Designed miniproteins, single chains, continued (4). Designs and how they scored, part 95

Each design is a single chain, and the fold is of that chain. pLDDT is the mean over its residues in the fold that is shown.

## One batch from the design tools (miniprotein)

Design m15295
Fold by ESMFold2-Fast:
Structure m15295 (fold): chain A 68 residues (1-68)
Amino acid sequence: SVREQLEALRDRALAQVSPADRALFRRFFEALLNGEEVSPEEMDAIAALAPADDAILTAALAEVEAVR
């Protein structure tokens, strides 16, 4: 399911990011898994981390679009 794919992507992303960034990534994926809207400020913060993990973030965003 899309939820299981998002959970797998979350686990991979959390394994690859610094401890300081894990809280932000965890909140992002939890919001997506709960069907909650991510604020523009949160999206901007996540996008700022994208150069380090763009492949994982791109895949996660594609899964959100597939759910919609």
Scores: mean pLDDT 64

Design m15296
Fold by ESMFold2-Fast:
Structure m15296 (fold): chain A 68 residues (1-68)
Amino acid sequence: MSTAEKLKAEVDKLKEDFLAGKVSLEEALEGLRRIYEEGMRLIKDPEELNELLTYIGEVEKELLEKAA
């Protein structure tokens, strides 16, 4: 599994935990921020990095819409 695939799986886990009520919105957003920073540090391929960052942005938008 690539680093990008592993980090995307961590994003999915945060989304599932938020929707299940296991984490707060603040905790989920902090988790997404941490994954973003890890991706920026670890992913050297610009295409893989761009795909991960786009996915994080989509999930962040969904979490904010669910919290509104």
Scores: mean pLDDT 84

Design m15297
Fold by ESMFold2-Fast:
Structure m15297 (fold): chain A 63 residues (1-63)
Amino acid sequence: ALTETRFRLTETQRRELIEGLKYNGYSEEQAERAVENLENTVLSSDKDLASTRVVQAVNEGLK
């Protein structure tokens, strides 16, 4: 039980993000890479900042 001041994507959030990226034309591999990059980035952020970092980390992970 690692409930600390850090945000990690739930399985549901991860699935929703991957499906959203695939719907927008990204490959499953790119989507999974973006999620991994995001989880590595969103380890010590507020929930609001986590949402913003989702978008930024995804965009960077897809490059």
Scores: mean pLDDT 62

Design m15298
Fold by ESMFold2-Fast:
Structure m15298 (fold): chain A 66 residues (1-66)
Amino acid sequence: MSESEKLAEILKLIAEKGYVTVDEIAERLGISRETAERLVDKLVELGYIERVKDPVTGEYRYRIKK
């Protein structure tokens, strides 16, 4: 799977679930947590998704940017 294919799969996963964690992305795509973090940072930089902090758990989740 190319990097472009991984980015597309991440966007599809977020669209399906609404919110995803880095761990969910890593598990779904079969990639390392480090690779998943790098790819989501790229998508945030490009303006496709945004990072949201859960006020209860303190975990970061990602969603499609409004």
Scores: mean pLDDT 80

Design m15299
Fold by ESMFold2-Fast:
Structure m15299 (fold): chain A 60 residues (1-60)
Amino acid sequence: MSEREIFEKVAFEVAKENPDLIEVRVIDGRTYIHVKDGTTQEQVNEIHAEMQRRLGEALA
């Protein structure tokens, strides 16, 4: 599986698990998250941490 395919799969899985997410993109190893109004900074931080965890695990 290519690195791009891994990034797309992880982004899709995280977006599917978080219905308040509008969009998740991974570009050059950086995660870009677009969320609905009213999403807390703590929720955004948790989503970022989960993305980084899954990407690190999948790329190891």
Scores: mean pLDDT 70

Design m15300
Fold by ESMFold2-Fast:
Structure m15300 (fold): chain A 72 residues (1-72)
Amino acid sequence: AQARLDAEVRAALVLIGYAVTKISSKPPSLEYLERLIKEAREVLADPAMSPETRAILEDVIKELEKLKEEIK
């Protein structure tokens, strides 16, 4: 129960961070994107996470990597 709650809370924080990048008219910093991608990958590695949340995080990581390429 605790491990799953911790994983889902961390997933929610990553999703909030991603949402911030979508509403900003300025590109996010490279450091911010790298931190967010790192956190997303750590959460994705957690076996306690639901399959639905896993699929969403995989898509978010792809979009964050794409934003990182645009900022080069």
Scores: mean pLDDT 77

Design m15301
Fold by ESMFold2-Fast:
Structure m15301 (fold): chain A 100 residues (1-100)
Amino acid sequence: SMIDEIEKRLKELEERAKELIEDEALLERFTQLLREIAELLRKSKDEKMIKATKNLLDNMEQLLDEAEKSTDPEEKKRLLRTVLAMAERAVRELKEYIES
C-alpha cells in the first residue's frame, strides 16, 4: 500500500540521517519526528495527507542527497537543519488536519 511504502521510506531516511547528523540531540529529534509522521498517517488514513507526506518525503530525500554530496560542512549543517524544519512542520500540519 501507499502507507507501507511511505513507512519504508521514513525508515530509510532515519538510517541515512544516522550517517549524516553528527549532533546526537538533532538526530534523536529528527528520528522522533519521522516516527510520529508514520504514526499520524496510520491513524488518519487520509488520501490527501498520504499524498502530502509523499511530496514531503521526495523533498526531504532530495535535501539529504544534496547534503551527502556537499563538501562544505556549513552547507551540510544548513541542509540538515532545513530537513529537520520540514519534518517539524509536517508533524504540526498532520496533527492540525487530524484535529480538524
Scores: mean pLDDT 83

Design m15302
Fold by ESMFold2-Fast:
Structure m15302 (fold): chain A 130 residues (1-130)
Amino acid sequence: DLKEVIDEANKLALEYVKKHGPEYVAEAAALGQKYLVEKLTRHPVFKEAALAEVDKALEALKAGNYEEAYIHLALASDYTDLGLEFPDLSDEEAQELIELLRKRYYAPTPEEAQAYGEELRAKIEALRNR
């Protein structure tokens, strides 16, 4: 049940903040996201990629690197959504979407990020319509 998984993730995050203090809200959110990845991401390639990104986000938060933490959590969220929506995608197709998402988030210019975002959107729409 999707609602039960989300409720448990929120409970885990809240208990972490209660135990460690309000300065740990970002780390608590990352731990909640890890729970969502493990329970919702049915496609194994997206699940493995999303878990790796959450672990990188937690390390970035410990280092005070908030920009990197944001990118890693955004990638984990997008991989979780794709792995939930497309559990039957081939490993090759899953890896292609992972590469496009990474190119988008790490694009050196806003124009390149927009171009990769448009390519990603077109591929997702094609998958939904096949």
Scores: mean pLDDT 88

Design m15303
Fold by ESMFold2-Fast:
Structure m15303 (fold): chain A 85 residues (1-85)
Amino acid sequence: MEIEKLVEEAIRALARREPGALDVVDKLFDYLIKNNISLEEFREILDKVAERLKARGELTDEEYQAVRDWLLRHYEAYLEDKKKK
């Protein structure tokens, strides 16, 4: 429940190009790491949340594809960085 809310906020912030979008993403990634969420699990949650946003007319397929690719790539890098620490 809480993770889905953070994912929704991150998708919206990135799709709208909000100035604080990266801060929202950092909070989301910290939450995911703290709860040991894998890249695969994150992908599943992203797709689930995005489907709801699209159903509400708040997100297009094109916007989500860009946001999805960006978030997954950066979370993979974030996981890799954490392994070095």
Scores: mean pLDDT 81

Design m15304
Fold by ESMFold2-Fast:
Structure m15304 (fold): chain A 70 residues (1-70)
Amino acid sequence: MPSEDTAETVLESSDAQKAVDQFVETLRSGGFTVLSQSPVKKISDDVYESTIVVRHGDHTLTVNVTVNVV
C-alpha cells in the first residue's frame, strides 16, 4: 500500500491507543497485573502495534497487540 502524508495519523494512533487501553482494562478485570505497556506504533499504513507485559500468578506474559484500521 502506498504511504502518504496524513493528518489522520495522530488521530488513528490515538484511537489505536484507546483500543489497546480498553484491552488492557479487560486483562486487569480478568485477574492479570499490567507491568508495562508501550505506546502504539504505526508499522504500516493501516496497522498499529503495542506490546503489553502482564503477570498472572507466577508467569510473566508478553502480549503483542496489533490494531488494523479499516
Scores: mean pLDDT 73

Design m15305
Fold by ESMFold2-Fast:
Structure m15305 (fold): chain A 70 residues (1-70)
Amino acid sequence: SLLAATESPDVATVLAALRELARLRPEDLELLEALAEAAVRRFPDSRELWELHLEISVRRLEEAVRAAVP
């Protein structure tokens, strides 16, 4: 399971799982943000996880702003 893979102790496995989830379910931003935030907390030295987290956070912010302006 991709969700189980995000709990892996191996940073490469977590990154691959998050990228695949973002590819398959790009609209599930709330879930993707929660998983990416948990991943950067576990692996704070991973630049690629921080970049992925930032991309997801920016998309979620853009959707929130769009929803606030009719």
Scores: mean pLDDT 83

Design m15306
Fold by ESMFold2-Fast:
Structure m15306 (fold): chain A 98 residues (1-98)
Amino acid sequence: DAAARAAALALAQEAQAVLRAAYPSLTPEQQKNVERVLASLAQVEALLRAGELSPLQALHALIDLLREAIRSLSSNPELVARLEALRHRAEALRQQYL
């Protein structure tokens, strides 16, 4: 589904943008964790664009990566709220396209 793929791509891009914008304000430990999450998000985007990952598989991976980012960033409630909003959108889309 082209719409599901476009929605998953948009979420992957938004998650990357949110994390990149926050990156300079993070602790060194949080930066290391965010770098790993960003690399994984970029890989999900690349595989989704290549057609090697279905939209549902991409949404599942995005939910897991957002949960990982939230755990590592738990000391930043404003950033956690933004990431939780993205996670809820990913879960709603996954439910819609399941």
Scores: mean pLDDT 89

Design m15307
Fold by ESMFold2-Fast:
Structure m15307 (fold): chain A 60 residues (1-60)
Amino acid sequence: SSELEALQKQIAEKQAEYKKVMQELFESDSAKQDELNKRLQEIADEIGRLKAKEAELLAG
């Protein structure tokens, strides 16, 4: 379905953003590490929610 395809695209885009922020964290000074860690947690939470929705769509 188009809804499932859009959701899978969003998951892939969020996973790519997570990897980008992770690279920024490895290169960052201590002043930015707390903000980048918070951003990583927010992206991880979003991916988790999107994957839960994907599972529901596949089950229904």
Scores: mean pLDDT 85

Design m15308
Fold by ESMFold2-Fast:
Structure m15308 (fold): chain A 72 residues (1-72)
Amino acid sequence: GGVFRTTRMINEALLGARTYASGKDPEEAERARRRMEEVLAELESLGQSSPLGGGLYEGTRRLVDDVLEQTR
C-alpha cells in the first residue's frame, strides 16, 4: 500500500542522509546524496496528489535536515 511505500522511502532518505553526512567514502557519500534527493523528489511528487504524502514529505525533509546538522 501507499503508506508502506512512503515509510520505506522515509527510511531510505534518512539512511542516505546519514551516509552522506558521515563522509567516510566520497563515492558512497555522493551515491547516498543522490538517492536521498531522488527519494525526497518522489515524496514531494506524491505529496502533490495526496495530503498524507504532503505531510510525510515535510516531516521527512525536516528529519533529513536534522540528521545533516547533527552529524556536522
Scores: mean pLDDT 74

Design m15309
Fold by ESMFold2-Fast:
Structure m15309 (fold): chain A 76 residues (1-76)
Amino acid sequence: SPAQRFVDILLEELERAIKNAKSEEEKQKILDDFVGSVVTWLRTLTPEERDEVLAHLESRYPELAARVKARIAQLE
């Protein structure tokens, strides 16, 4: 799926950013910014595409998927 491929690219960029972070505070900021960006993007997708992306994210990074789902729930 094109959406799954896009998420995989974003996850690779996230992993690189986390590896280069100098402090725990910087890591948390990177994670929070990533979650915000992903939520904004997911809200532009169809419900079917959104569920597909969330399932893919949960299979690879369940804790990160939980943070994304929590952010969506807070905004709706």
Scores: mean pLDDT 83

Design m15310
Fold by ESMFold2-Fast:
Structure m15310 (fold): chain A 56 residues (1-56)
Amino acid sequence: EELDELIKNKTPEEVYREYLKKHFDDDEIELFEKIRNAELTPEDLQRYLERRKARA
């Protein structure tokens, strides 16, 4: 099965990181990493919201 081969050759962490890089920009990936590590600050969230607003 394709999924089993993918897991066998890559860690779930690597698969997740590759998926993020394919679909999200570096700012979004940085935010997700901070959320995962419980390092997210209110300032990080505010910065993300401001950048998202600027893109709209």
Scores: mean pLDDT 66

Design m15311
Fold by ESMFold2-Fast:
Structure m15311 (fold): chain A 78 residues (1-78)
Amino acid sequence: SMMKKLEEEILKKFKETLEELKEFFEKDPEEFLKLLPLVDEGVKRAVEALRKHGLEKVAEEVEELYKKLKEELEEKLK
């Protein structure tokens, strides 16, 4: 199914991006925090775009993965 392949590809790429963001935060947390509002807006727009194109399950998974990343960032800032 073309839709399943697209969903799998999007999730794979997003997970790769989250891993890179975690590594960036660990290496340079001050610089990452300056970029965090831009990252947050980017993820929000991506989720909205996915929902508009009928990829609701992918949008929910992306949103949940990003929420977990933000929880990890908050722990590091305590």
Scores: mean pLDDT 82

Design m15312
Fold by ESMFold2-Fast:
Structure m15312 (fold): chain A 95 residues (1-95)
Amino acid sequence: MREEKLRRAYEVGYRYGELVKKMEELAARYKAGDESARAEMEKLAKEEAHILDEAEEIAEDRELGMAMLDGFAEALGLPPEEQERMRRELLETLE
């Protein structure tokens, strides 16, 4: 169903945003001398590849691509002004 596709697109974007935040946390831990962070980063890199594959399929549909972007921005905690800017930039790109 279309509503399920929009929800999935949002969730894919949200998962990518969460992954980005986790990678930043792991990179900070690794720099602080936590060797276990490297193994977790390697695991997340594989997860990122799967998320990006899903994102490529979703991005073929403009409306789903926008929902995915909304999820990503929300996961990163971007202020509404930045979310609106990203939305406009994507719309210009898809012209």
Scores: mean pLDDT 78

Design m15313
Fold by ESMFold2-Fast:
Parts: structure tokens; C-alpha cells; sequence
Structure m15313 (fold): chain A 68 residues (1-68)
């Protein structure tokens, strides 16, 4: 099975691969992944998840701003 560290990194990649997700879904998935990374003690995985979340949310905001 996947280690907590591997699961956390897969979570970051999943967020980046699903740009059509709602902001609530992005935040929920990122929160779960960050909890796994914190339990594993993997600060690098936490940073990857935070970066993926922030990029996905910024992309969503830009798309909404373009539609106004």
C-alpha cells in the first residue's frame, strides 16, 4: 500500500490534474493531504500540497475574473 508520504504527494498531483474542481473540493482535498503529510513528518509534501492548492485556486479566480 501507499505510505502517508506517497499519499500526500499523490494528493498534490491530483489537485493539479483536476483544474475543473470547485474551490471547496480543492480545499477539502488539500486539507486531507496536508493532514497526511503532517502525520508523516514530511514538510516537503506539505509545501507541495500548499503550492498545488494555491495554484488551483488562483487559476479558478483568474477564470472567473475573465468571465466578468
Amino acid sequence: GLSPTEMARLTAQTILDNPTWSPTAIRSMAGAGMNSAIVAGDQEAVKEIVEARDKALEAHKKKLDELK
Scores: mean pLDDT 79

Design m15314
Fold by ESMFold2-Fast:
Parts: C-alpha cells; sequence; structure tokens
Structure m15314 (fold): chain A 64 residues (1-64)
C-alpha cells in the first residue's frame, strides 16, 4: 500500500529498499504498536540475513 511504502522510505536512508529487522522492530516500538517481532522475522526474513525488503513487508501487510 502507498502509506506502507512512504513509511518504509523514511527508514530506508540509503534508498536500497532494505531495512534491518531490528530497525523495523524499533520503529514499531516507538509508535507503540503491538507487533510480534519474532513473527515478523519468521515471515519477512526468508534467507535469514536479518533484512526486510519492501516487497516482503507488503506481502505480510496483505495478510492482515
Amino acid sequence: SEKLEEEFKALDIDGDGTITVEELKAYFERLKMNVDAEAWLKELDIDGDGTVTLEELKKVAESW
């Protein structure tokens, strides 16, 4: 979704379309959102490198 892409861009300083799971977890914590960080890692970090792409994030958001 458009809003998700804008939020992702705010965290993606390099503009490479990648954010670490730790940065994403800190972001949600600052927004006082109740997000299961371990569930996010399981869904988004398919190759286990601790990074999240916009495409992966959109797929998880679509399932909500």
Scores: mean pLDDT 63

Design m15315
Fold by ESMFold2-Fast:
Structure m15315 (fold): chain A 96 residues (1-96)
Amino acid sequence: SDVDRLLERARKLLEEVEKLLKEAEELYKEKKPNALEELRKLKFEAEVLVGLVGILLGVAKIIGADEEVLAELEEILDKMKELLDKIKKLIEELEA
């Protein structure tokens, strides 16, 4: 169904943000001279992916998706925001 495709897309976008966090943690650990610049790029990429899931949630609401589907999309979005906040904290620690 169209709703199942929206959920599959949202789950894949979550996996991408999880991958970006792993890359950010490795950059933070290595503390190379360009680490801060690279972390800022990963943060921007994660922000774009969070925005895309927000759009998918909006589309799901417009097409009248079931409450269970909306709840799962909201949980995915919240988890992605938590992962983005972790990337932001790594940037703050390097700026200190």
Scores: mean pLDDT 89

Design m15316
Fold by ESMFold2-Fast:
Structure m15316 (fold): chain A 87 residues (1-87)
Amino acid sequence: DLLDIFKAILENVAKEDPSKKKWIEEVLKKIEKSDEDEALELAIEALIEIAKSRGIEVNMEDLLKSSGPKTQKELLELEEKRKEKEK
């Protein structure tokens, strides 16, 4: 569900910015071949990368409000795993 939302956002960015289309297609291929946790991590990382490179502000708080409490817990667990992996 949240992954489907992120995939839709990535596809929309690819339509609006052809320069990122190939990179987004590579990310989407990795998402399809990855485990659910890895796929969600890749999607989040891609959205953060797009926000930084394009100056597009991605409001994660608004996204989490729409997703509900279960998805919010999943995102928090994913971020915790990512922080442990980077340390």
Scores: mean pLDDT 66

Design m15317
Fold by ESMFold2-Fast:
Structure m15317 (fold): chain A 69 residues (1-69)
Amino acid sequence: SLADSLAQKVRDAVLNGTDEEAKKVEAEALKYARDNLTPEQVGIVGDKIDAAIEEAKAERERRQKLLES
């Protein structure tokens, strides 16, 4: 779905980019949702993005710990 695609794009930015790049991608994804989707769908996109960010941060931390070991 579009919501899953937007969340995946934010996940990729958090996992592989800088914090500033990730914030920009999140803002752009939410703007795209607001411009193209209903308010209810924007809420779903936001929830999926939040979950994707948490998962990506956990994975990034796991990878960082492996590099420091």
Scores: mean pLDDT 82

Design m15318
Fold by ESMFold2-Fast:
Parts: C-alpha cells; sequence; structure tokens
Structure m15318 (fold): chain A 120 residues (1-120)
C-alpha cells in the first residue's frame, strides 16, 4: 500500500524531528489524515493492525506533549475498537459502514490537531 509506505516514512521523519514542536505537530497531522484516508478506502485487518502499531510508536515519541499524546491515544482507541468490530463482522456492507464511521471519528481528531497547529 503506497499510503502505508508513506505513513512509515512520516513516523521515521517524526523520530528525527521530535524536538521541533511545529514540525512534530505537522507530521502527526499528516499521519492522522493519511490514516483517515486508509480507513475510508476500506483498510484490511493487516493494515489496521500495522497502523495501530505505528501510532503506538508515535504516542511514545510525543509523550512529552500531553495535548498531542491525548489525541494520538484517542485515534488508537478508535482504531482498536474498529479492528475488533471488523474482525467480528462477516457482512461486507456492514464492515464498510464500520470503517466509514471510524473514518468520521478520526476526521474529528484531525480537525483538533489542525486547531492546535494553528495556535502555534
Amino acid sequence: SPLLERLRELVKELEENKDDRLTRMSLVLNMLDLITTLVRQEASLEELREVIELLERVKEIVKDDPELKALVERAIKILEETLKKVEEEKDEEKRKKILQEAAEKLDEIVKEVQKLLDEL
């Protein structure tokens, strides 16, 4: 997945730029927007698991920024709940709806990160 490869690159850039708050916030915004796009495009169970693992790494990198950490933790929770629901659902149409509802919740977090970035 080109989007998943780009997400891995953004996590690496974040690890290299963790001390610049503006760059860190911008990278997290781009990551969450890309994750939201992946979920809307009906991400596989394997892709959802890898996204959760990557966001756990992001959470550790941003642990010194309580506002940003809380938003990353909320995104992880949405994705974990979504993964569980998709794993339990056998109907393709219902799985699409679960992923679409998750993407809408993730979009609200993207908007909150954008607001924090605009205040810098």
Scores: mean pLDDT 89

Design m15319
Fold by ESMFold2-Fast:
Structure m15319 (fold): chain A 64 residues (1-64)
Amino acid sequence: SYHDQITELLLKNANLSERQAASMADVLINPPSEAALLATLAELRKLLSDEVVEQILALAKQGQ
């Protein structure tokens, strides 16, 4: 699933727990609010290179 692919990319590229990575993937695919989405995007940009962020965002768009 796109959720699994995003979770795996987060775990490989960032110092996150499996629960944190899965939670971030959930917000990216089905954001509960605009504020939650923006906060998650800000955290991704702190943790990951621009290339990996763009990869994750492309997967999230397909999973929506």
Scores: mean pLDDT 84

Design m15320
Fold by ESMFold2-Fast:
Structure m15320 (fold): chain A 85 residues (1-85)
Amino acid sequence: MERIKELAEKYGIKLSEEEIEELSKLPLTDRQLEAVFQVKALVPDADIVTIARELVRTKGSIEGIRKSKRLPRVVKEALEMVLSA
């Protein structure tokens, strides 16, 4: 939970208590969690919880992210860029 708040402050992202709770339940690595916040900063209108859930489901696989039916194209492109860095 504290790491989520630290990243939200670092990237200037405002999260609801519900979003913080949902993110805290997901088995994300620290690197994956930061990637989620980087993508949200690049695509402010994207649902952060959906990004995080898809990253967990695909285990950070670029191929898996490309095949996701839940992520908009712009979010997929941002995730690929962030994960390839």
Scores: mean pLDDT 83

Design m15321
Fold by ESMFold2-Fast:
Structure m15321 (fold): chain A 74 residues (1-74)
Amino acid sequence: SAPSVEELRAALLAAARAEAAAREQYDKTGSQEDLDRLQAATDETLRLLLEFARAADPASVAEAIAEVERIAKE
């Protein structure tokens, strides 16, 4: 069965936190392996954002984008 809007939001925020952690790691190492992990994490966040945007109303999408941006600044 398809995930709920709430499950998609939770998955998106989890992906954004994983992307932030991968970015922090790449900033410390500058390694190709950590860049590859960051790119994969960025792709996963984008995939989930697009899936969430298809299921959610525009106000919920705007709120989720703001939360993803907040996570990126932590």
Scores: mean pLDDT 89

Design m15322
Fold by ESMFold2-Fast:
Structure m15322 (fold): chain A 61 residues (1-61)
Amino acid sequence: MKLSDEEKEIIAKHLSEKLGLPLEKVKKFLNGEISLAELTKDKYVHIEDLVEAVKEALKLL
C-alpha cells in the first residue's frame, strides 16, 4: 500500500523522535530520495530498532 504524504509525516516524526534521527532525513528516506545506509550514516541505528519503530508508527495510522 502506498503511503500518503500525511501518513509519511506521522511515520517520519515517530522515527525521528524514537531513533533520534533528523526529521528531514527520515522524510527523504520515506520518499525514496536516500538509502537506509545514508539515513543511518551519522548515527548508528540497529536494524531491529528501525523495523520496530516503523511497525509502531504504522499502528498510529
Scores: mean pLDDT 76

Design m15323
Fold by ESMFold2-Fast:
Structure m15323 (fold): chain A 91 residues (1-91)
Amino acid sequence: AVAEASEALREAAEAVAEAAAREKDLERETRLTMQLMALTVGARHATAENLPQNVATLEAAARTLEEAGYEEAAEKAREAARRVAEIAAAL
């Protein structure tokens, strides 16, 4: 369960990293980089207690990606948020 959440967070972090690498707006690149760092830490240190915070980070990342036009990355982040939320609810 927690390992599965960690995997979902890693997948979302990869999508955010790809978007950040392509981003030309420095403000959005900074926001995506900060969200990438939060998701990377979340994946390494996932516990039942911190999964709700990781869901919030994934939702924030999805919104930033969607506003910037990274539709595929936004969908991956939303899918990860749904999976992590379901795992948290089952624990």
Scores: mean pLDDT 83

Design m15324
Fold by ESMFold2-Fast:
Structure m15324 (fold): chain A 80 residues (1-80)
Amino acid sequence: SMEEQLKALAAKQDPAELAALARAAKADLEARAAELPADVAARLLALLDEIAAAAEAGDLEAAAEAYVELLRLQAEAAAA
């Protein structure tokens, strides 16, 4: 399934690089938060924190699950 493929892709990332990318994406999103609905911005920021924390802890499965949810939420926001 697409969700399994996305989880596999996220799990193959270097944990330190994945955490750094999530932190950078969070900083960018915080700078642009006013351009998004407040509820969507808050959920995206929370998911980026979850990805970074899970990756830093070495829990790549949890990081991958949060990443799939992030992509799903971004796709829903883009389709609206």
Scores: mean pLDDT 75

Design m15325
Fold by ESMFold2-Fast:
Structure m15325 (fold): chain A 87 residues (1-87)
Amino acid sequence: APLSDEERRELLETYILALRRLAQELRAKGTPEDIALADRLLAMADEIERALAAGDLETGFALVEEARRLLASHGIPEPRLLPSRKL
């Protein structure tokens, strides 16, 4: 069965958080390359967040695919998706 729009929104929200967390980890490494990659990942997270706010799920997932390709080009594994649960 295809994913619902609610499930698609939840995945995009989870991916935004995962990219922002990964960017913090890269900044903590402190190399110029890691810092530059972190800044780019934060910019991509902001773009995905804007697409999500606009209800443009197709653009949101296209940006996720671009982020995946960027991470793969740097030999970085895809961020582990965590379920969005409020404590």
Scores: mean pLDDT 79

Design m15326
Fold by ESMFold2-Fast:
Structure m15326 (fold): chain A 72 residues (1-72)
Amino acid sequence: SADDYLALAEALAKAEDWEGALELFRAAQRVDPSSARLAAALDAAIERARKNGAPEEIIAELETLRRQVLAA
């Protein structure tokens, strides 16, 4: 389910495994592109990425995915 992908994506983002987190966020979006939880999880991941100095390409990919979420 989208919730299962999001739970794992959130854990990977917290561990700063950004490539793994992005793949699971994309999987969650394919299952439910209008998920409010997906929107909130991406917002949290973007904030964490900026605070922790993640590569700009990672932040850009997260922001692109966030713009594609219909719930936001």
Scores: mean pLDDT 83

Design m15327
Fold by ESMFold2-Fast:
Structure m15327 (fold): chain A 81 residues (1-81)
Amino acid sequence: MDALNEAVAKLSARAGLPALEVTEEDWAALSEETRAFYENGLVDLAEGKISEEEFLLRLLELRAKLHGAPQEEVEANRAKI
């Protein structure tokens, strides 16, 4: 979790996005499949299998589902990537 949050903070800052960090409460609420998606995404990013933009888009959409963020806010952030 901590390594994921550090990587996400660095990438979101580079892209000019708001903080996309996953809290301990959010992490505990995620299914095993969703946790594996975050962990595998971070590994794939580190190995160069996916782009930073692709990873950030997936993470942003997933966070919006967890917090019920307005679609307008999600679309605005997607446009920055």
Scores: mean pLDDT 67

Design m15328
Fold by ESMFold2-Fast:
Structure m15328 (fold): chain A 66 residues (1-66)
Amino acid sequence: SVAVAGDALHKNAGLDREKAYRAGAAAVPLLQAGDVEGAARAIQEEGGLSEKEARGAAQMLAALGA
C-alpha cells in the first residue's frame, strides 16, 4: 500500500514524511505493474534521492511486497 511504502521510505531511505509519501504514491502503481526501474525513477524524482539510492529503495519496496 502507499502508506506502507511511504513509511518504509521515511524510516529506511531517510526521506522526510511528505517526500516519502509522495515517492511511495508514485512508486506503488509501478511496483504493482512489476516495473522496478520505473519505481526507482519515480522515487528519484519525488524523493530527491540519487539514482543509486532510488534503485536501492525501489528494490527494498519490491522485497517488502513479497
Scores: mean pLDDT 80

Design m15329
Fold by ESMFold2-Fast:
Structure m15329 (fold): chain A 93 residues (1-93)
Amino acid sequence: MKLSDAEISALARDEAALRAALEAAVAGTGAQVGPVAILPDGALGDLWSPSREGLEAALARLREVFPRIRFSAIRPSLTRPGYYYALFFLPLA
């Protein structure tokens, strides 16, 4: 299910609602949403999974829901052995 730019902008006024939408999009993939920082131009955060495949699935789901979302490369974590992470940026303006 794809969100409109107006729906995404409405979520920017409610950090809890934005977080809930991100968590709903990645549900069932095994990925977790880390802390989310809301900036004037967008939301910055990270995604974590013990499975590279689960993280790739989460990134695909987020692209479907938030068509403007951008991701870093998936990397193995040096601070959480056995985990992979990707940074995301969601434009809100």
Scores: mean pLDDT 78

Design m15330
Fold by ESMFold2-Fast:
Structure m15330 (fold): chain A 79 residues (1-79)
Amino acid sequence: PRKKVTAEFDDVLKLVAAAIRAIGYGIDGMPIAEIKIEGNKLTVVIEARTRAQLEEAVAKLVEDFKKIGAKSVKVEDLD
């Protein structure tokens, strides 16, 4: 199963900090399939073998992006 987490930032330094955090999680074994930066938005796609692993990874990213100062965070299921 896959989900997409999109975080929007009003500050480019916060966006960069969030991107570095996501990259770090991927290096540490989080099942990150894609990281994309488009303008003021950071998009992270999680592709996990189990729903539990997917929900855990998504929850961690959402919480961290909010703590970094994301203006909004959106989560979408991918078909």
Scores: mean pLDDT 85

